# Designed miniproteins, single chains, continued (2): the designs that were tried, part 43

Each design is a single chain, and the fold is of that chain. pLDDT is the mean over its residues in the fold that is shown.

## One batch from the design tools (miniprotein)

Design m5467
Fold by ESMFold2-Fast:
Structure m5467 (fold): chain A 69 residues (1-69)
Amino acid sequence: SLEGLKKVAERLGLYRPGMSEEELLKRIVSHRFSVEQLQKAFPISRAEAQRIIDERDAVALAELAKKYK
């Protein structure tokens, strides 16, 4: 969802006002995340963080932003 993608982008410093859902998704999937950055943002395992990076799983990132405040 747009709100989920916005939360991910805001947490990672990637959000700009007025971005569409497609622009947010593209920016998130093109960003070079580190495992350490994802683990600092979300209480997830190193293995799960690496999977998200390897698979460019923006849907999983949006769900994490929705689940963890």
Scores: mean pLDDT 73

Design m5468
Fold by ESMFold2-Fast:
Structure m5468 (fold): chain A 79 residues (1-79)
Amino acid sequence: DDAKVKAFVDAVREWLASQGLPLTDDTSALEEIARKLLEAGYNPNVSAGAVPMPITLALHEGHLTGPEVVDAFLAAMGL
């Protein structure tokens, strides 16, 4: 659902801001990650404050969400 995709993107952007990491105006890669996770039955738990570990590591290592990070994340999740 578009509302769940938006909630995931907003949560990741809020997490990026909390870590002092740069934000991008292009959210298409985050939206693609969100859609793939939802298709796999993952629902972002905002109350837990958790993003999936592979995306968290990619963002922390300075890899902003782009197509390469989407592919790496999906591969790490076995998707």
Scores: mean pLDDT 58

Design m5469
Fold by ESMFold2-Fast:
Structure m5469 (fold): chain A 72 residues (1-72)
Amino acid sequence: SKEEEQQRRDDLVDGFKSQLKQLEGDSSPQAQRKLESIEQQVKEMYEQGFLTQDEYDELMKLIQETREKMKS
């Protein structure tokens, strides 16, 4: 159902948000590689239709914000 598909997407989005939150304040090379991996996964999932435009835009914005928080 649409509700089951939305719940799956919500869980997926929340999973990415949780991973990004863990990278905040981490300037290690491992954290940088993890951020790049997350960005690639989000782009691939959007291209395959697993994320809506709004969900993709939200996650890409959070990736940019996380990247800036990691530069400090």
Scores: mean pLDDT 84

Design m5470
Fold by ESMFold2-Fast:
Order: sequence, then C-alpha cells, then structure tokens
Structure m5470 (fold): chain A 110 residues (1-110)
Amino acid sequence: EKKKKMEEELKKGQEKVEEALKLLDELKKAVSPADAKIVENMKKSLQEAAKLATKTIKDGGKSASFSGGVISLIGVSVQSELLGTEIGKEASKKAREAAKYFSKAGKLSD
C-alpha cells in the first residue's frame, strides 16, 4: 500500500531531522558567537521546514508549501556546509537525507 510506504519514508525523514538538530546543537558550541546565532536560526528553519513538508505530504498533495519545505531543508544543509566545520558537514548530510525522504514520501502521497 502506498500509504504504508509514505509513512515509512516520513518516519525516516523525521529521524534524519532529529539527527540534524542534534548535530546543530553541537555545531553551535564549535563556532563563533555570531555564527552560533546563524545556527539557532538554521535549527528553527529545519524544524519549521520538516513540519511544513510533513503536513503537506499527509494532506495528500504536492503544493508550493511542500516544495518550500523541501527547498528550506536543502538551504539549511548548504548553510551548515558553509560554516566550514566537520560537524556542519555532517549536519548538512543529515538535512539532505531528510529532504530526500520527504521527497520520496511526497511522491507516494495522493
């Protein structure tokens, strides 16, 4: 059933979001105070993007909101890489994996 596969991909996406958020908390400790504020904003953006993507996918359709959520997850990943830390690179990787799973779930939604 498409619904079961969609729910599995959503679960994997949420797991990657949780991993990325944990890495962003570690990144905040590793960067300058100015960059720590950027990391706080990235963390908030990641949480809102994941919420938006999940809601839109569960509502059974691709929309501007779904696309915006996925694009925002990718944006957070790019910004994490630009901070030039190994923790930032790993957080980026997890955010991109989350975006990939949400995209797969979106394809399986009605």
Scores: mean pLDDT 76

Design m5471
Fold by ESMFold2-Fast:
Structure m5471 (fold): chain A 72 residues (1-72)
Amino acid sequence: SMDKKLEEKQKILSEFINKLEKENGITGLEFMQMPADKQKELADKAMKRLEEEAKTNEVIAEMLKKIKEFTK
């Protein structure tokens, strides 16, 4: 069903976010409390990581396409 597909996508995205948090040694909450320049730096890093993961993961590739559609 559509709901199961959404749950699976959310799981993949949550795992990706957790991976970024571990790699950068910060939580999402800590990220939100950072200065804007540091937030941009980490967001740019996350985007590069997302582009790399998108090469081998179709779900990440679809999400990257949507993000680029809404941010460009």
Scores: mean pLDDT 73

Design m5472
Fold by ESMFold2-Fast:
Structure m5472 (fold): chain A 65 residues (1-65)
Amino acid sequence: MDKVIEEAMKYLEELAKELPGLEIRVEGKTFYLYGEAKTQEQIGGIVAAKLIAAEFGLKLEVYEK
């Protein structure tokens, strides 16, 4: 289980690199995404991250700046 969570976190980090103007943080089992959801790319990326987190049982929190 821990290995699966770590893999999910790495995958989410790689995904977040494709989201311009967004900051990422990871704490325990929670992935935090901070930034603006103004572009179609940002919105789509946030949705994708949510789906990935849900599949791995990982918590994803999104905060609009």
Scores: mean pLDDT 69

Design m5473
Fold by ESMFold2-Fast:
Structure m5473 (fold): chain A 66 residues (1-66)
Amino acid sequence: KTYKVTAKKYPIVNLTTGKIYPPGEEIIVEDVARISVDEETGLLTIQTKDGNVYLADAAGVEVKEV
């Protein structure tokens, strides 16, 4: 599944590539296998089928399926 992801306050980080996406930039994440939220840390994790891992602040992120 493909998702549009936009962070409002904090950047989105691709942990696999090291790429950082600034707040307000819409990114397209393809082949999403799992989306999870860690309630203790407040981190949203998006994992793709090809092994990419994205981190965002869960409270300030908008995630929409396309």
Scores: mean pLDDT 83

Design m5474
Fold by ESMFold2-Fast:
Structure m5474 (fold): chain A 78 residues (1-78)
Amino acid sequence: SEEDKKARREAVILGASASVMMMRALTVDLSDEEIEKFKKKLDEIRKELEKLKPKLSDDLAKELFAEMDLAYAILEEK
C-alpha cells in the first residue's frame, strides 16, 4: 500500500543515517564522549524504527534492526 511504501522509505532513510554514523566511526578517531553521543543518536534512530515496525515487512524490520545492532557493536570496539 502507499502507507507501507511511505513507512518503508522513512525506515530506509533512518537506516541510512545509522550507516553514515558507522562510516564515520570506522574512518575517524572518536573520543569516548563522541562515541557516547553516537550511541544516543542510534538509540533515537532505533526508537523511530520501532514506531515504524508494524508498517514494515518482518524481513525488512529484521534487517534494519540487525544493522542497528552492528552499528552498536562497531562503537563498542574501542
Scores: mean pLDDT 82

Design m5475
Fold by ESMFold2-Fast:
Structure m5475 (fold): chain A 88 residues (1-88)
Amino acid sequence: DVLAQALRALLDFLVTGTETYAKKLMEAEPDGPFKDYENAATYAYDIVSGVNSGLLEPKTEEGKKIEEEMRAAREALEAAVAAAIAAA
């Protein structure tokens, strides 16, 4: 079941992606609000869930690249889920 596999991949991304990107943001932004796990995890979750994040923004080049990676990964998964739905 291609649709079930695509939806499972999206759910796995929401859980594991949030934790992975939160940790990356903490490492990239040690002198800002993202040094706090709750701030980093909230920001990562907002982006990987397809929601616009709040007032926090990455300040380092590394942090900004991580944000771009999160958005690109989300868009790729949305496209894969949409394709699976269209094929079902």
Scores: mean pLDDT 77

Design m5476
Fold by ESMFold2-Fast:
Structure m5476 (fold): chain A 61 residues (1-61)
Amino acid sequence: MSVQQLIDQAKQALQQGDRDKAVQLYQQAIDLVRSFAAEQGVEDAAQAEIDDLQAQLQQVS
């Protein structure tokens, strides 16, 4: 599953009123980005995407 698919599913969950599911999906997207960045050694390049996803997660909480 791609990060974009997780984000799209989180937005859909918010449209359905399922805030808890949206939070879980955003958290999974953040975890996936972190895992990929750590594996590839590109953590600095991924930081902006992680920060954006964390901001989105905060907005739904």
Scores: mean pLDDT 79

Design m5477
Fold by ESMFold2-Fast:
Structure m5477 (fold): chain A 99 residues (1-99)
Amino acid sequence: SLVEKVREVMEEILKEKLAETPDGLLTREQVEEFIDEVEKRLIEELNLPQGEAQEIRDTLLKLVDEHFKTKETLTPEELREIVDRVIEEFEKRLKEKLE
């Protein structure tokens, strides 16, 4: 499934970023780096169309912006929750395009 492959790529990048951040708290800049890496790898590894990769990026940025309105940092658990919501939105959009 394309949804499963997108999830796997995002989870791999998340694990890599968390390994680089042993203090467990991610700044806005670190999360934006994560988002940029997600878009890049989805295009490079899965040959995802630019438009689809941009939609995933835009959804990530929207949810991250909402979080940073009230908090200065993001926990690994909070970032995983954001990733899960992005995957759910991607699956919904993909289903709508195929039906």
Scores: mean pLDDT 81

Design m5478
Fold by ESMFold2-Fast:
Structure m5478 (fold): chain A 83 residues (1-83)
Amino acid sequence: SFEEYLKELKEEYLKILGEGPIGGELAELLALDKAEKEFPEEKEILEEKKKEIREEFRKIMQEILDKAFERSEELKELYEELL
């Protein structure tokens, strides 16, 4: 079934990417992308879910960056130069 396929993919990708904020959200996003290719009839619903997860991923990434920059002004300066 579609739901079983998606669940199995999320678990598989999470094992590869590892546990944690980055791994969890990325695993879910990649699983939804793969599921969309296997179940094109679900595309509209999956695209909406992918959008929600991209927004959560941005928030998690920002929190990780903010915490890193709290610990190192040097890393903040290097990141600003790279951007």
Scores: mean pLDDT 77

Design m5479
Fold by ESMFold2-Fast:
Structure m5479 (fold): chain A 92 residues (1-92)
Amino acid sequence: ELEEIIERMIKKLSEKGGVKEEEIRERLLALLDEAAAQREELEETWRNLLSAEFNPNLSPDLKELRELLLRWAREGLSADEVLERLREAIEK
């Protein structure tokens, strides 16, 4: 589920940006590290990351990811737990 969403997003970003998938993974991991380190800006970082307007080709995947993250929040997962799950999915 999550891994499939992340894989599709990375491939779309790689194809559109003309950069390697590994470079996209590195950038996403760096964004997660920044979000984890800057608690005061975490909500703004998440809003920007999950923006449906980020890339029209990613809109369905971003919607699916957002719904998954909202489900986890309702289940009581902490921001740190969510970030760890995202990191694991991106690294694979």
Scores: mean pLDDT 67

Design m5480
Fold by ESMFold2-Fast:
Structure m5480 (fold): chain A 95 residues (1-95)
Amino acid sequence: MLLDVELSEEVALYILALKALIEKKEEEAKKYFEKLLELEGIKPDKEEYEEMLKKLKEEAKEIEEAMERSEEAKEIFEKLVEEAKEVLKKIEEEK
């Protein structure tokens, strides 16, 4: 189920990494992405990590271009970002 479901920690980290890349905050995006990989038990080598990061950057560019073409796409993405922030805040408060 893609819509109207509470985001998992993994999905929240993915969305925040995409937003950070769109905002040209590459180091922040890497922190979210590395935490996502750790949660999923993925230990990429340097080459695998670079390839995964390249794909993430391509996805961020597609989202940025979609938001430039559509106000609805922008509203959907910003709503997902707010939900992702709430998920991570709740997780940090439980630690």
Scores: mean pLDDT 79

Design m5481
Fold by ESMFold2-Fast:
Structure m5481 (fold): chain A 82 residues (1-82)
Amino acid sequence: GKEECEKILEEAEKLLEEIKELFRKSTATGEELKEMIGLVLSAIGALLELKEACKRGDVERAKEELKRLKEVLKRLKELVKK
């Protein structure tokens, strides 16, 4: 279980860095910027929940939060393609 959590944490931190970089490079304004801010906050929350799940050895919860991070990244990529 511990090795799975280490890999999940590494993947989650890489996803968060990609999310931050997309947000930092964004030229979005108004409503699109507000949506991007909400997505970044959601990603931070998911990472915190994932870290707490891993501290408890809750690999299934960590996987659910990792999936949430992947969905946030996907939505951010769709917004920057406009």
Scores: mean pLDDT 82

Design m5482
Fold by ESMFold2-Fast:
Structure m5482 (fold): chain A 97 residues (1-97)
Amino acid sequence: MSEREIEKQKLADRIRRNWEQIEELVAQGDDARAVLHGLATTGILRMEFSVLKKLGLLTEEEVKRLSDILNRIEAAMLAGDWDAARRLVEELIEEIE
């Protein structure tokens, strides 16, 4: 397994765990905390994508596609469209894997 494959798998696993926590907050009716946790997560992911790109582990095209999906996730969360946010998170994980 390459370093690139290992780092991509770590990203995918971290996204799944963070999304599970966000879904728990939504299920509890705590939409404001769900949005705050979601935006903190997307901010961290943007920094990680930038670092992995600089290390040559992600391509410019991959970072562009991943960032476009993050923008759409953020818009869906801010709109309270958790069904759209969930589908976009699944798309993000598939794009990383």
Scores: mean pLDDT 87

Design m5483
Fold by ESMFold2-Fast:
Structure m5483 (fold): chain A 80 residues (1-80)
Amino acid sequence: SAKEEALERAYKSFKDWAEETLSEEELKKVLEVVEEAKKMIEAGASLEDILAKVEEKAEELNLSEEIKERLKIGIEKVYS
């Protein structure tokens, strides 16, 4: 579906940036958030619920504002 294709593109774009930019330790933390967001998207959760969960997990893991913004942008692209 178009949504599945958008999810695949957003995931690949984010992953490519993260693997190039982030340390091994930060990448591991970010992938935990991404995996949870992906499961929520596949389960049909609303954009608002997913963004709230990503914010919660990012705060818990002390992720930078840049990482949080990139995660939000990626998720929003799936719902465009």
Scores: mean pLDDT 81

Design m5484
Fold by ESMFold2-Fast:
Structure m5484 (fold): chain A 76 residues (1-76)
Amino acid sequence: KVEEIIEKIKKIIEESKNKDELLEKLVELFRENKDILSNEIAQKIASAAIKAFETLSKEKAIEEVEKFAKKLFEEE
């Protein structure tokens, strides 16, 4: 379920200590949900999450990534 995946992404951002850990956990989540997430959507979410994690506070990064992911799933 898309909503469940978004919640897991938020938790991964909150729990990750650095960019490498974030990327590793996101790749694992996307691999487990490849039947729901296309490679294109997964790459867009990963890129947005990494950028937000590096440039924003964790709280703000979670908000921006949640908004971005919801928009991606609603458009196509």
Scores: mean pLDDT 80

Design m5485
Fold by ESMFold2-Fast:
Structure m5485 (fold): chain A 61 residues (1-61)
Amino acid sequence: SEKEKIDKVLKYYEENKPSDEEFEKFIEEQNLSEEAKLAVLAYLKGAPLPDNEAGKYLKSK
């Protein structure tokens, strides 16, 4: 599910502290939607989350 993929990329970020380039490659490998990718990047930057399913999921954490 998209939520499980989001959790995987967040765990990867926490454990590995990747560069922006390495993190984008990992997101692509996990086959996240563009909407979920944008939501995850916004979440990590402390930016306002989008009003989509991924953003709602991240707001609920």
Scores: mean pLDDT 80

Design m5486
Fold by ESMFold2-Fast:
Order: C-alpha cells, then sequence, then structure tokens
Structure m5486 (fold): chain A 65 residues (1-65)
C-alpha cells in the first residue's frame, strides 16, 4: 500500500521514527479520530526534518479513514 511504502521510506532514513510516530498518532486518534492522528504524525515528522514525507503519510492516513 502507499502508506506502507511511505513508512518504509521514513524507516530507511531513521528507523526510530515510525514506531514513535505511530504511538503519537494513535494517542491523538483516540481523542480526535483520523484527522487528529494524521495531523499529529505530520507535525512530529516535520519536527524531525521529514516535512514532505510527513505530509504524504498524513494524506494517506486520511485517505484510508
Amino acid sequence: SELQQLWEEVEKKDPSLPAEAERIGAAAGVRGGAEAAAQAVRDYLTSKGFEELGERIAAAILARA
């Protein structure tokens, strides 16, 4: 899937980020659903220098919701 491929791109560059981003997204998703999860993941990855990948992952999360 597109989302899986995007996560693999993040993992190739920094293997620590996918698990932490997933945790942050899941926590936000409990409170605000898919939109909150997508925003939290995007903001986290952007803070780590992955703005473009973060935006694409957020879009893919929303497309699956």
Scores: mean pLDDT 84

Design m5487
Fold by ESMFold2-Fast:
Structure m5487 (fold): chain A 66 residues (1-66)
Amino acid sequence: PNEEARKYGALAAKAAAEGDIGAAARYASQWNKASGPEGGAKAAREAGLEMGSERAAVIAQGLAGI
């Protein structure tokens, strides 16, 4: 679940950066579904930490609300 959640989180961030809010929202929905309510924040934080950036973790977490 964490690996799948990380994938959708990254896709949501990329879509949002490209201005495709509809795609970003769909990927964020898949991310939440894959990680579950409790796992979403943890998966986002872990993905950001693996990228070596606290800001990446914050951005991924924020997109869960889209």
Scores: mean pLDDT 59

Design m5488
Fold by ESMFold2-Fast:
Structure m5488 (fold): chain A 66 residues (1-66)
Amino acid sequence: MAPPGTGPPDPEAGREAGKFAGDGVNARSTSVMAGKAAQRSGHPPPPVANTADGAAEAMERAARLG
């Protein structure tokens, strides 16, 4: 647990959290596809050279556009 009065939450940390949220959504979609493939062959999900960064950018643009 973080101690109380450790300081105000960093606004940059909030933006990073937003980026990670986009990454989480991206990873979830990848997991679904990988899960289907794994269910068929029992193979671990392949490494995806996906752009979680792209998801974060899309989220930022959506927030900007409203």
Scores: mean pLDDT 52

Design m5489
Fold by ESMFold2-Fast:
Structure m5489 (fold): chain A 84 residues (1-84)
Amino acid sequence: MEMNRLKMELDIAEVALAFAVAVGAPEEVIEEHRRRFEELARKLGLSEEEIEERIRRAEEMGERLRKLFEDPELSREVAKEYLA
């Protein structure tokens, strides 16, 4: 049960990090979500490489979502890819 709970918390932390980036949260808030994810990932025995990769992907996803609302051209480009 503890392992399954930690895995769920890790996934929630990853989504929370992506969302914080997507809404343009202050860097201190984004850093708090990064720390939470790292703590949970280390408890689950993830490698430093996997931790960094998952953080990078979550932040890239959040930045893409953020730019979708800030840049109308990028919003159109992403919508076009979504329909392809």
Scores: mean pLDDT 76

Design m5490
Fold by ESMFold2-Fast:
Structure m5490 (fold): chain A 82 residues (1-82)
Amino acid sequence: LDLRSLLAQLKTVLELVKNGDIDGAIAGLNELLRSLDAAPPSPFVEELKRILREAVEAMKNGDRDKAIELLQKAIELVEKAL
């Protein structure tokens, strides 16, 4: 799992949400979730997957503020792991 690549992709998804490209943001998160599902299980990976799944649900429900908050939390979690 390349944490620097993951961080860059999370920042890209956050910008898509801020720009109103919700479909692009959801597609990007689903791709990240597939990559995380292929990674060895760990508390870090499982927590990150939970946050990203909650962000997808927030976007599907039109709750952009919650999606942004969750994506920022995911970014901070990955930065702490670097």
Scores: mean pLDDT 87

Design m5491
Fold by ESMFold2-Fast:
Structure m5491 (fold): chain A 60 residues (1-60)
Amino acid sequence: MIGKKVEVLFDYTASSDEELSVSKGQVGEVVSVVNDNFVKVTFTNGKSGIVPKDILAVLS
């Protein structure tokens, strides 16, 4: 998943300081894989943080 462009499918509210709250339709790029459930994404709005993989669609 590193280097893949992704789009947020569902609004997500961060449950910890390491996680990022995101809104449906936000686009970004995966910059690292944290574990099987979470990735770090840098979004086009300039924000970066950890989000669940299951709320993301991988763009080609």
Scores: mean pLDDT 81

Design m5492
Fold by ESMFold2-Fast:
Structure m5492 (fold): chain A 70 residues (1-70)
Amino acid sequence: SMEREEKLARLRALFKENKPLYEIAQELGLTPDELAELLRHFGVDSPRIKEILETLMKDKEKGEELAKTG
């Protein structure tokens, strides 16, 4: 759909700006599932998507920990 094409274009633009995937997901309001679907559309394979989602989960937990300790 047009909405998905717009999200894909925005994701690509933000990724080109050297933004980490967790920041892109936050700016676009994407859930991990939505991000995984967009990555599949770009031809990223399932094992790589799992690695990316695990990294995002770790980055989120680290950010929450830093917010509590800072």
Scores: mean pLDDT 68

Design m5493
Fold by ESMFold2-Fast:
Formats: sequence, C-alpha cells, structure tokens
Structure m5493 (fold): chain A 80 residues (1-80)
Amino acid sequence: DELREQARKLLEEANRLEDQAQLLYMTSLGYERQAEKDPSKRNQYLQQSKEALSEAEKLQQRADELREQAERLLKEYEKL
C-alpha cells in the first residue's frame, strides 16, 4: 500500500509537470505566431519562444524521471 501510494503521488506530480510543460509549449508557439504578425518585435518574440520551449523541455524531462521512479516502485511492489 505504501509503495503504491508513493508511486501514485509520483505519477500525480509527473502529470502536473507534463501539464505545465504543455502550457509552456503552447506559449512558445504563441510567441512564434506573434513574431510572424509583428516583424518589428520578431527577435523579442523568438527569444521568448526559445525560453518557453527550454523550460518545457526541462519539465518534460523531470516528469519522465518521476514516471520511471513510479514504474520501478510498482515493479518492486509486484515482487513482494
């Protein structure tokens, strides 16, 4: 029960990080669209797009790590 509960909490955290990463990915695409609409601010929007994408990638990596941890805990629970 404790191992399954810990795995569930890790999966919930991973889901939250994935949702945040998706929002940042959409924000990045929004900035790219703004760069196309306003060429005078193109460099500013492209920089903001790259920063949002970088943060999204970091959050996705963290979420993947938490999912791997949860999977290992569930496998150990199955062996006990």
Scores: mean pLDDT 87

Design m5494
Fold by ESMFold2-Fast:
Structure m5494 (fold): chain A 87 residues (1-87)
Amino acid sequence: EFIDYVKEILDKLTDISEEVKNAFLEALESIDPSLPFWARLKRALETFDPKLARQLMFDFLTNSTTPFDVILEKALKEILKNYEKKL
C-alpha cells in the first residue's frame, strides 16, 4: 500500500526515466520495513539527495496549507531529475 502510493506519484512524473523511478522504488524497499512510513521515505530521499530531502522535511513541517501529496510530488520530481542529470 505505501509502495503503491509512492508509485502512483512517480507515475505522474512523465519527464523522469523508468530507470530512475525503479531505482527509487528499490531504495524504498531496501530500507528496514519495521520503520514507520515517513522514516523510510526520508531515508530513501536522503540516499538520492540529502540536501533536498532535508528541505522537503522542513517545508512539510512549516507549510500546513499544501497537501502532502503535492509536496511529495514536487520533491520527488526535483530529487529524481537531479539524480538523472548525473547519469
Scores: mean pLDDT 73

Design m5495
Fold by ESMFold2-Fast:
Structure m5495 (fold): chain A 99 residues (1-99)
Amino acid sequence: AINGLAISSLPILLSLYDKGKITEAELDSKLLSLEQKDIENPLNIDDLDPLTRDIFKIVLQTDISEAKDALKKSSTLPSSLRKRVEKIISKGEELLSKL
């Protein structure tokens, strides 16, 4: 989604890197953009209606699962980039625990 969480972009981004379609530098740049968007557009869940919260919970569970699977397949990913991906996943899991 246009205002989606950073985690929503991880599966496709990691898949493109694994397939050699983007460089390490391009992946770094994209991760930086996602990290900046998370800072600039923090999600407040306090006032979400029950239906929106349920939909968001399902979407976030799927995004976390897909991101973890993509990370497992990315065996050639540099440790510095891996840690940044793990941090995005961890933030998603923390958000899910509050839903």
Scores: mean pLDDT 78

Design m5496
Fold by ESMFold2-Fast:
Structure m5496 (fold): chain A 84 residues (1-84)
Amino acid sequence: MAEVASVEVLELKIEGDEVTLIVRATAKPGASPEQAADAAIRAAKEILEGMGYEVIEVRVLSVSDTEAVVEAKGKKVTPDALPL
């Protein structure tokens, strides 16, 4: 992951076929606030996709010089596509 020092999951809420994920990303010194936000958005998308969810909404909750907090919402794409 480019220009990120750490990524932390602050909240993960699963409700039926939908999930809400809140992630904080801390950028390295010299990265812009936009780079911190991009890193947090990318991390949230990769986490949701890894869990079998499609990202339906992403919003930036807060941005500072070195960190960003984003909220991502996902939904299951193919609930019947299990390895059964």
Scores: mean pLDDT 75

Design m5497
Fold by ESMFold2-Fast:
Formats: structure tokens, sequence, C-alpha cells
Structure m5497 (fold): chain A 56 residues (1-56)
């Protein structure tokens, strides 16, 4: 159903966001997080949001 597909898209989006959050946390712990890396992560988050919206 459309509702099941929507739930799957949202779950996939949430998993990908969680993976990005884990990556940022790892960079913070390693002391290697930079402003450029943060901007790249923000761009990835924006792209993931756009993809999810396009499928919904």
Amino acid sequence: SAAERQAQIIAEFQQKVQALQAEVADLLRAGTLTQEKLQAMQAQLDALGAEAKARL
C-alpha cells in the first residue's frame, strides 16, 4: 500500500540520518571534524531530504 511504502521511505531516511550523526560523532571523538566536513555533511543531509520528498 501507499502507506507501507511511505513508512519504508521514512524509515530508510531515518537510518541514513542516524549514520551521518554517527560519522560526525566519530570525527568529533577523533578530533578531525572541520567546518568543511560539517558543510559536506549538511549537503548530504539536504540531498537525503530531497530524495525522500521526491519519493513521498
Scores: mean pLDDT 85

Design m5498
Fold by ESMFold2-Fast:
Structure m5498 (fold): chain A 76 residues (1-76)
Amino acid sequence: SAREEALREAEELMRKGEAEAQELVEKGDLKKAFKVDVETFKRAYEILAPIASAEMRALLEEKVKKYEEALKKLEE
């Protein structure tokens, strides 16, 4: 179903993002690694939001907000 396809796409996106962030961590580029994590989570949220319950969507949106705030503190 379309919901299952969206879930698989989000999971693949998250795994790819985690691998990319891990390589950056190994190279000592912690700020770029965190930026990749934040961007990956935001993209996964966009894929999952249409199929998520209202409660889950609100929780995910709150986490996106926290990640964006943390990224801003790390960059400036």
Scores: mean pLDDT 80

Design m5499
Fold by ESMFold2-Fast:
Structure m5499 (fold): chain A 70 residues (1-70)
Amino acid sequence: MTLEEVEKFLKENLEPALEELKDDPLKRELLEKVAEGVLLKAKNKESGSLSPEQQALLDEVKALQAQIEA
């Protein structure tokens, strides 16, 4: 999957999901961070390890999940 294909997929699927979550800012932010991680993976084309930017987003996603579950 190319970066352009990932961007198109996210535009078609992410926008409706974000509208559904407009009253839940933590879940909305979690979804946005997950989408950013998918885009970074496609952009970097690195299969062996996470880039520093991907690792930072993963850590942010984990922190947001912990806040939602608390």
Scores: mean pLDDT 69

Design m5500
Fold by ESMFold2-Fast:
Parts: structure tokens; C-alpha cells; sequence
Structure m5500 (fold): chain A 85 residues (1-85)
């Protein structure tokens, strides 16, 4: 449960998600099924928020605000589709 996670545990999960996303974007690596499921679960449960993803795309990957927002919106819409929302 998200309610049972400490701030430190949430930051560890965010770091793992962003490490996977960084490898995908900068190295062109395809995530494993397990890595992909981990990302989807973290986003679906609100451990990683849309604002966290926008900040990551801007600060870690150097995207402009408009591109970061569009990519974050696309990612969250995709996750909604997978979770039956």
C-alpha cells in the first residue's frame, strides 16, 4: 500500500523508475517485462506523479517544458489504458 511507504522508500522507487527511463531514452534500451510492469505500477499507484515525470524530463534529460509535458501526458494516458481507466 502507498500509505505504508516511508518517504525514503518512495524516493528509492522513483530512482529505480527514472534509472530505467534514462537508459531507455539515452541508450535506446528496451525495458524488460518486469521493468515495464514496475514503471506502470509505480505510476498507477501515484508513487511517481506526473509532476515528478515532467521534472525528470526537464532536469535529467534536458527536454523543454512543452515536450516534457506532452511526453508525461502520453505516458500517463498509456498507463490509464493498461489499467482499464
Amino acid sequence: SVKDLTPEQKEEIKKKVFDILKRMILEGKTPTREEFAFIVKALHNGIVTKEDVIKFFKEELGFDEKTARLLADSLFNFVKGLTGE
Scores: mean pLDDT 81

Design m5501
Fold by ESMFold2-Fast:
Structure m5501 (fold): chain A 86 residues (1-86)
Amino acid sequence: MISSLSQKLEEEGDKVTLTITATNSSRGTPVTLYLHNLNTGEEKALASASYGQTVVVTLEVKKGESYRLIARNPDSPPIEGPSVSS
């Protein structure tokens, strides 16, 4: 399961950058991070984190849309992060 999850949004004109930091504390299986677009319903795979690994993902997102980070592990229910609006 993800033990630490944070999100940061930065705006530069019409460009919005989202930085996600996540740490996997679950033994056995890697956790895969997905970005869920709340306006379109699209999910995009971002990164996979092994046990004890911290991953940092920086990506450009659409201005005016809302997103939620979702962490999935085959052995547990998905963990949903807070929503963020660009």
Scores: mean pLDDT 74

Design m5502
Fold by ESMFold2-Fast:
Structure m5502 (fold): chain A 88 residues (1-88)
Amino acid sequence: AVEEVLRERYKKKIEEWAKKGYSLGISLKKLIEEGKEELAYELVRGLEESGLHFEALLRSSLKPEEIRKAFEEIKREREEELREEAER
C-alpha cells in the first residue's frame, strides 16, 4: 500500500538524519520511539513538500557544532549530486 511505502521512506530518512547527528533527525526519531509516529511522518512530509529541508535542519539546531556539521553534510550531499549530474 502507498501508505506503508511512504512510512518506510520517511522512517529511513529520519534514521539517516539521526545517524548523521542532525538535531531534527534525532528529535523525530525520539518522537517515533515515544509512539508519536504519525506526527513524525507528517513533519517529514511537510519538509519534503516545502522544499525547505536544509533550512528546517539548520533552524532546529541551536548549537554551533550541530549547525556546522549540518552545513558540512548538506555541502557534501550537494557536491555528490553535482558530480553524479556531471558524470551523466
Scores: mean pLDDT 63

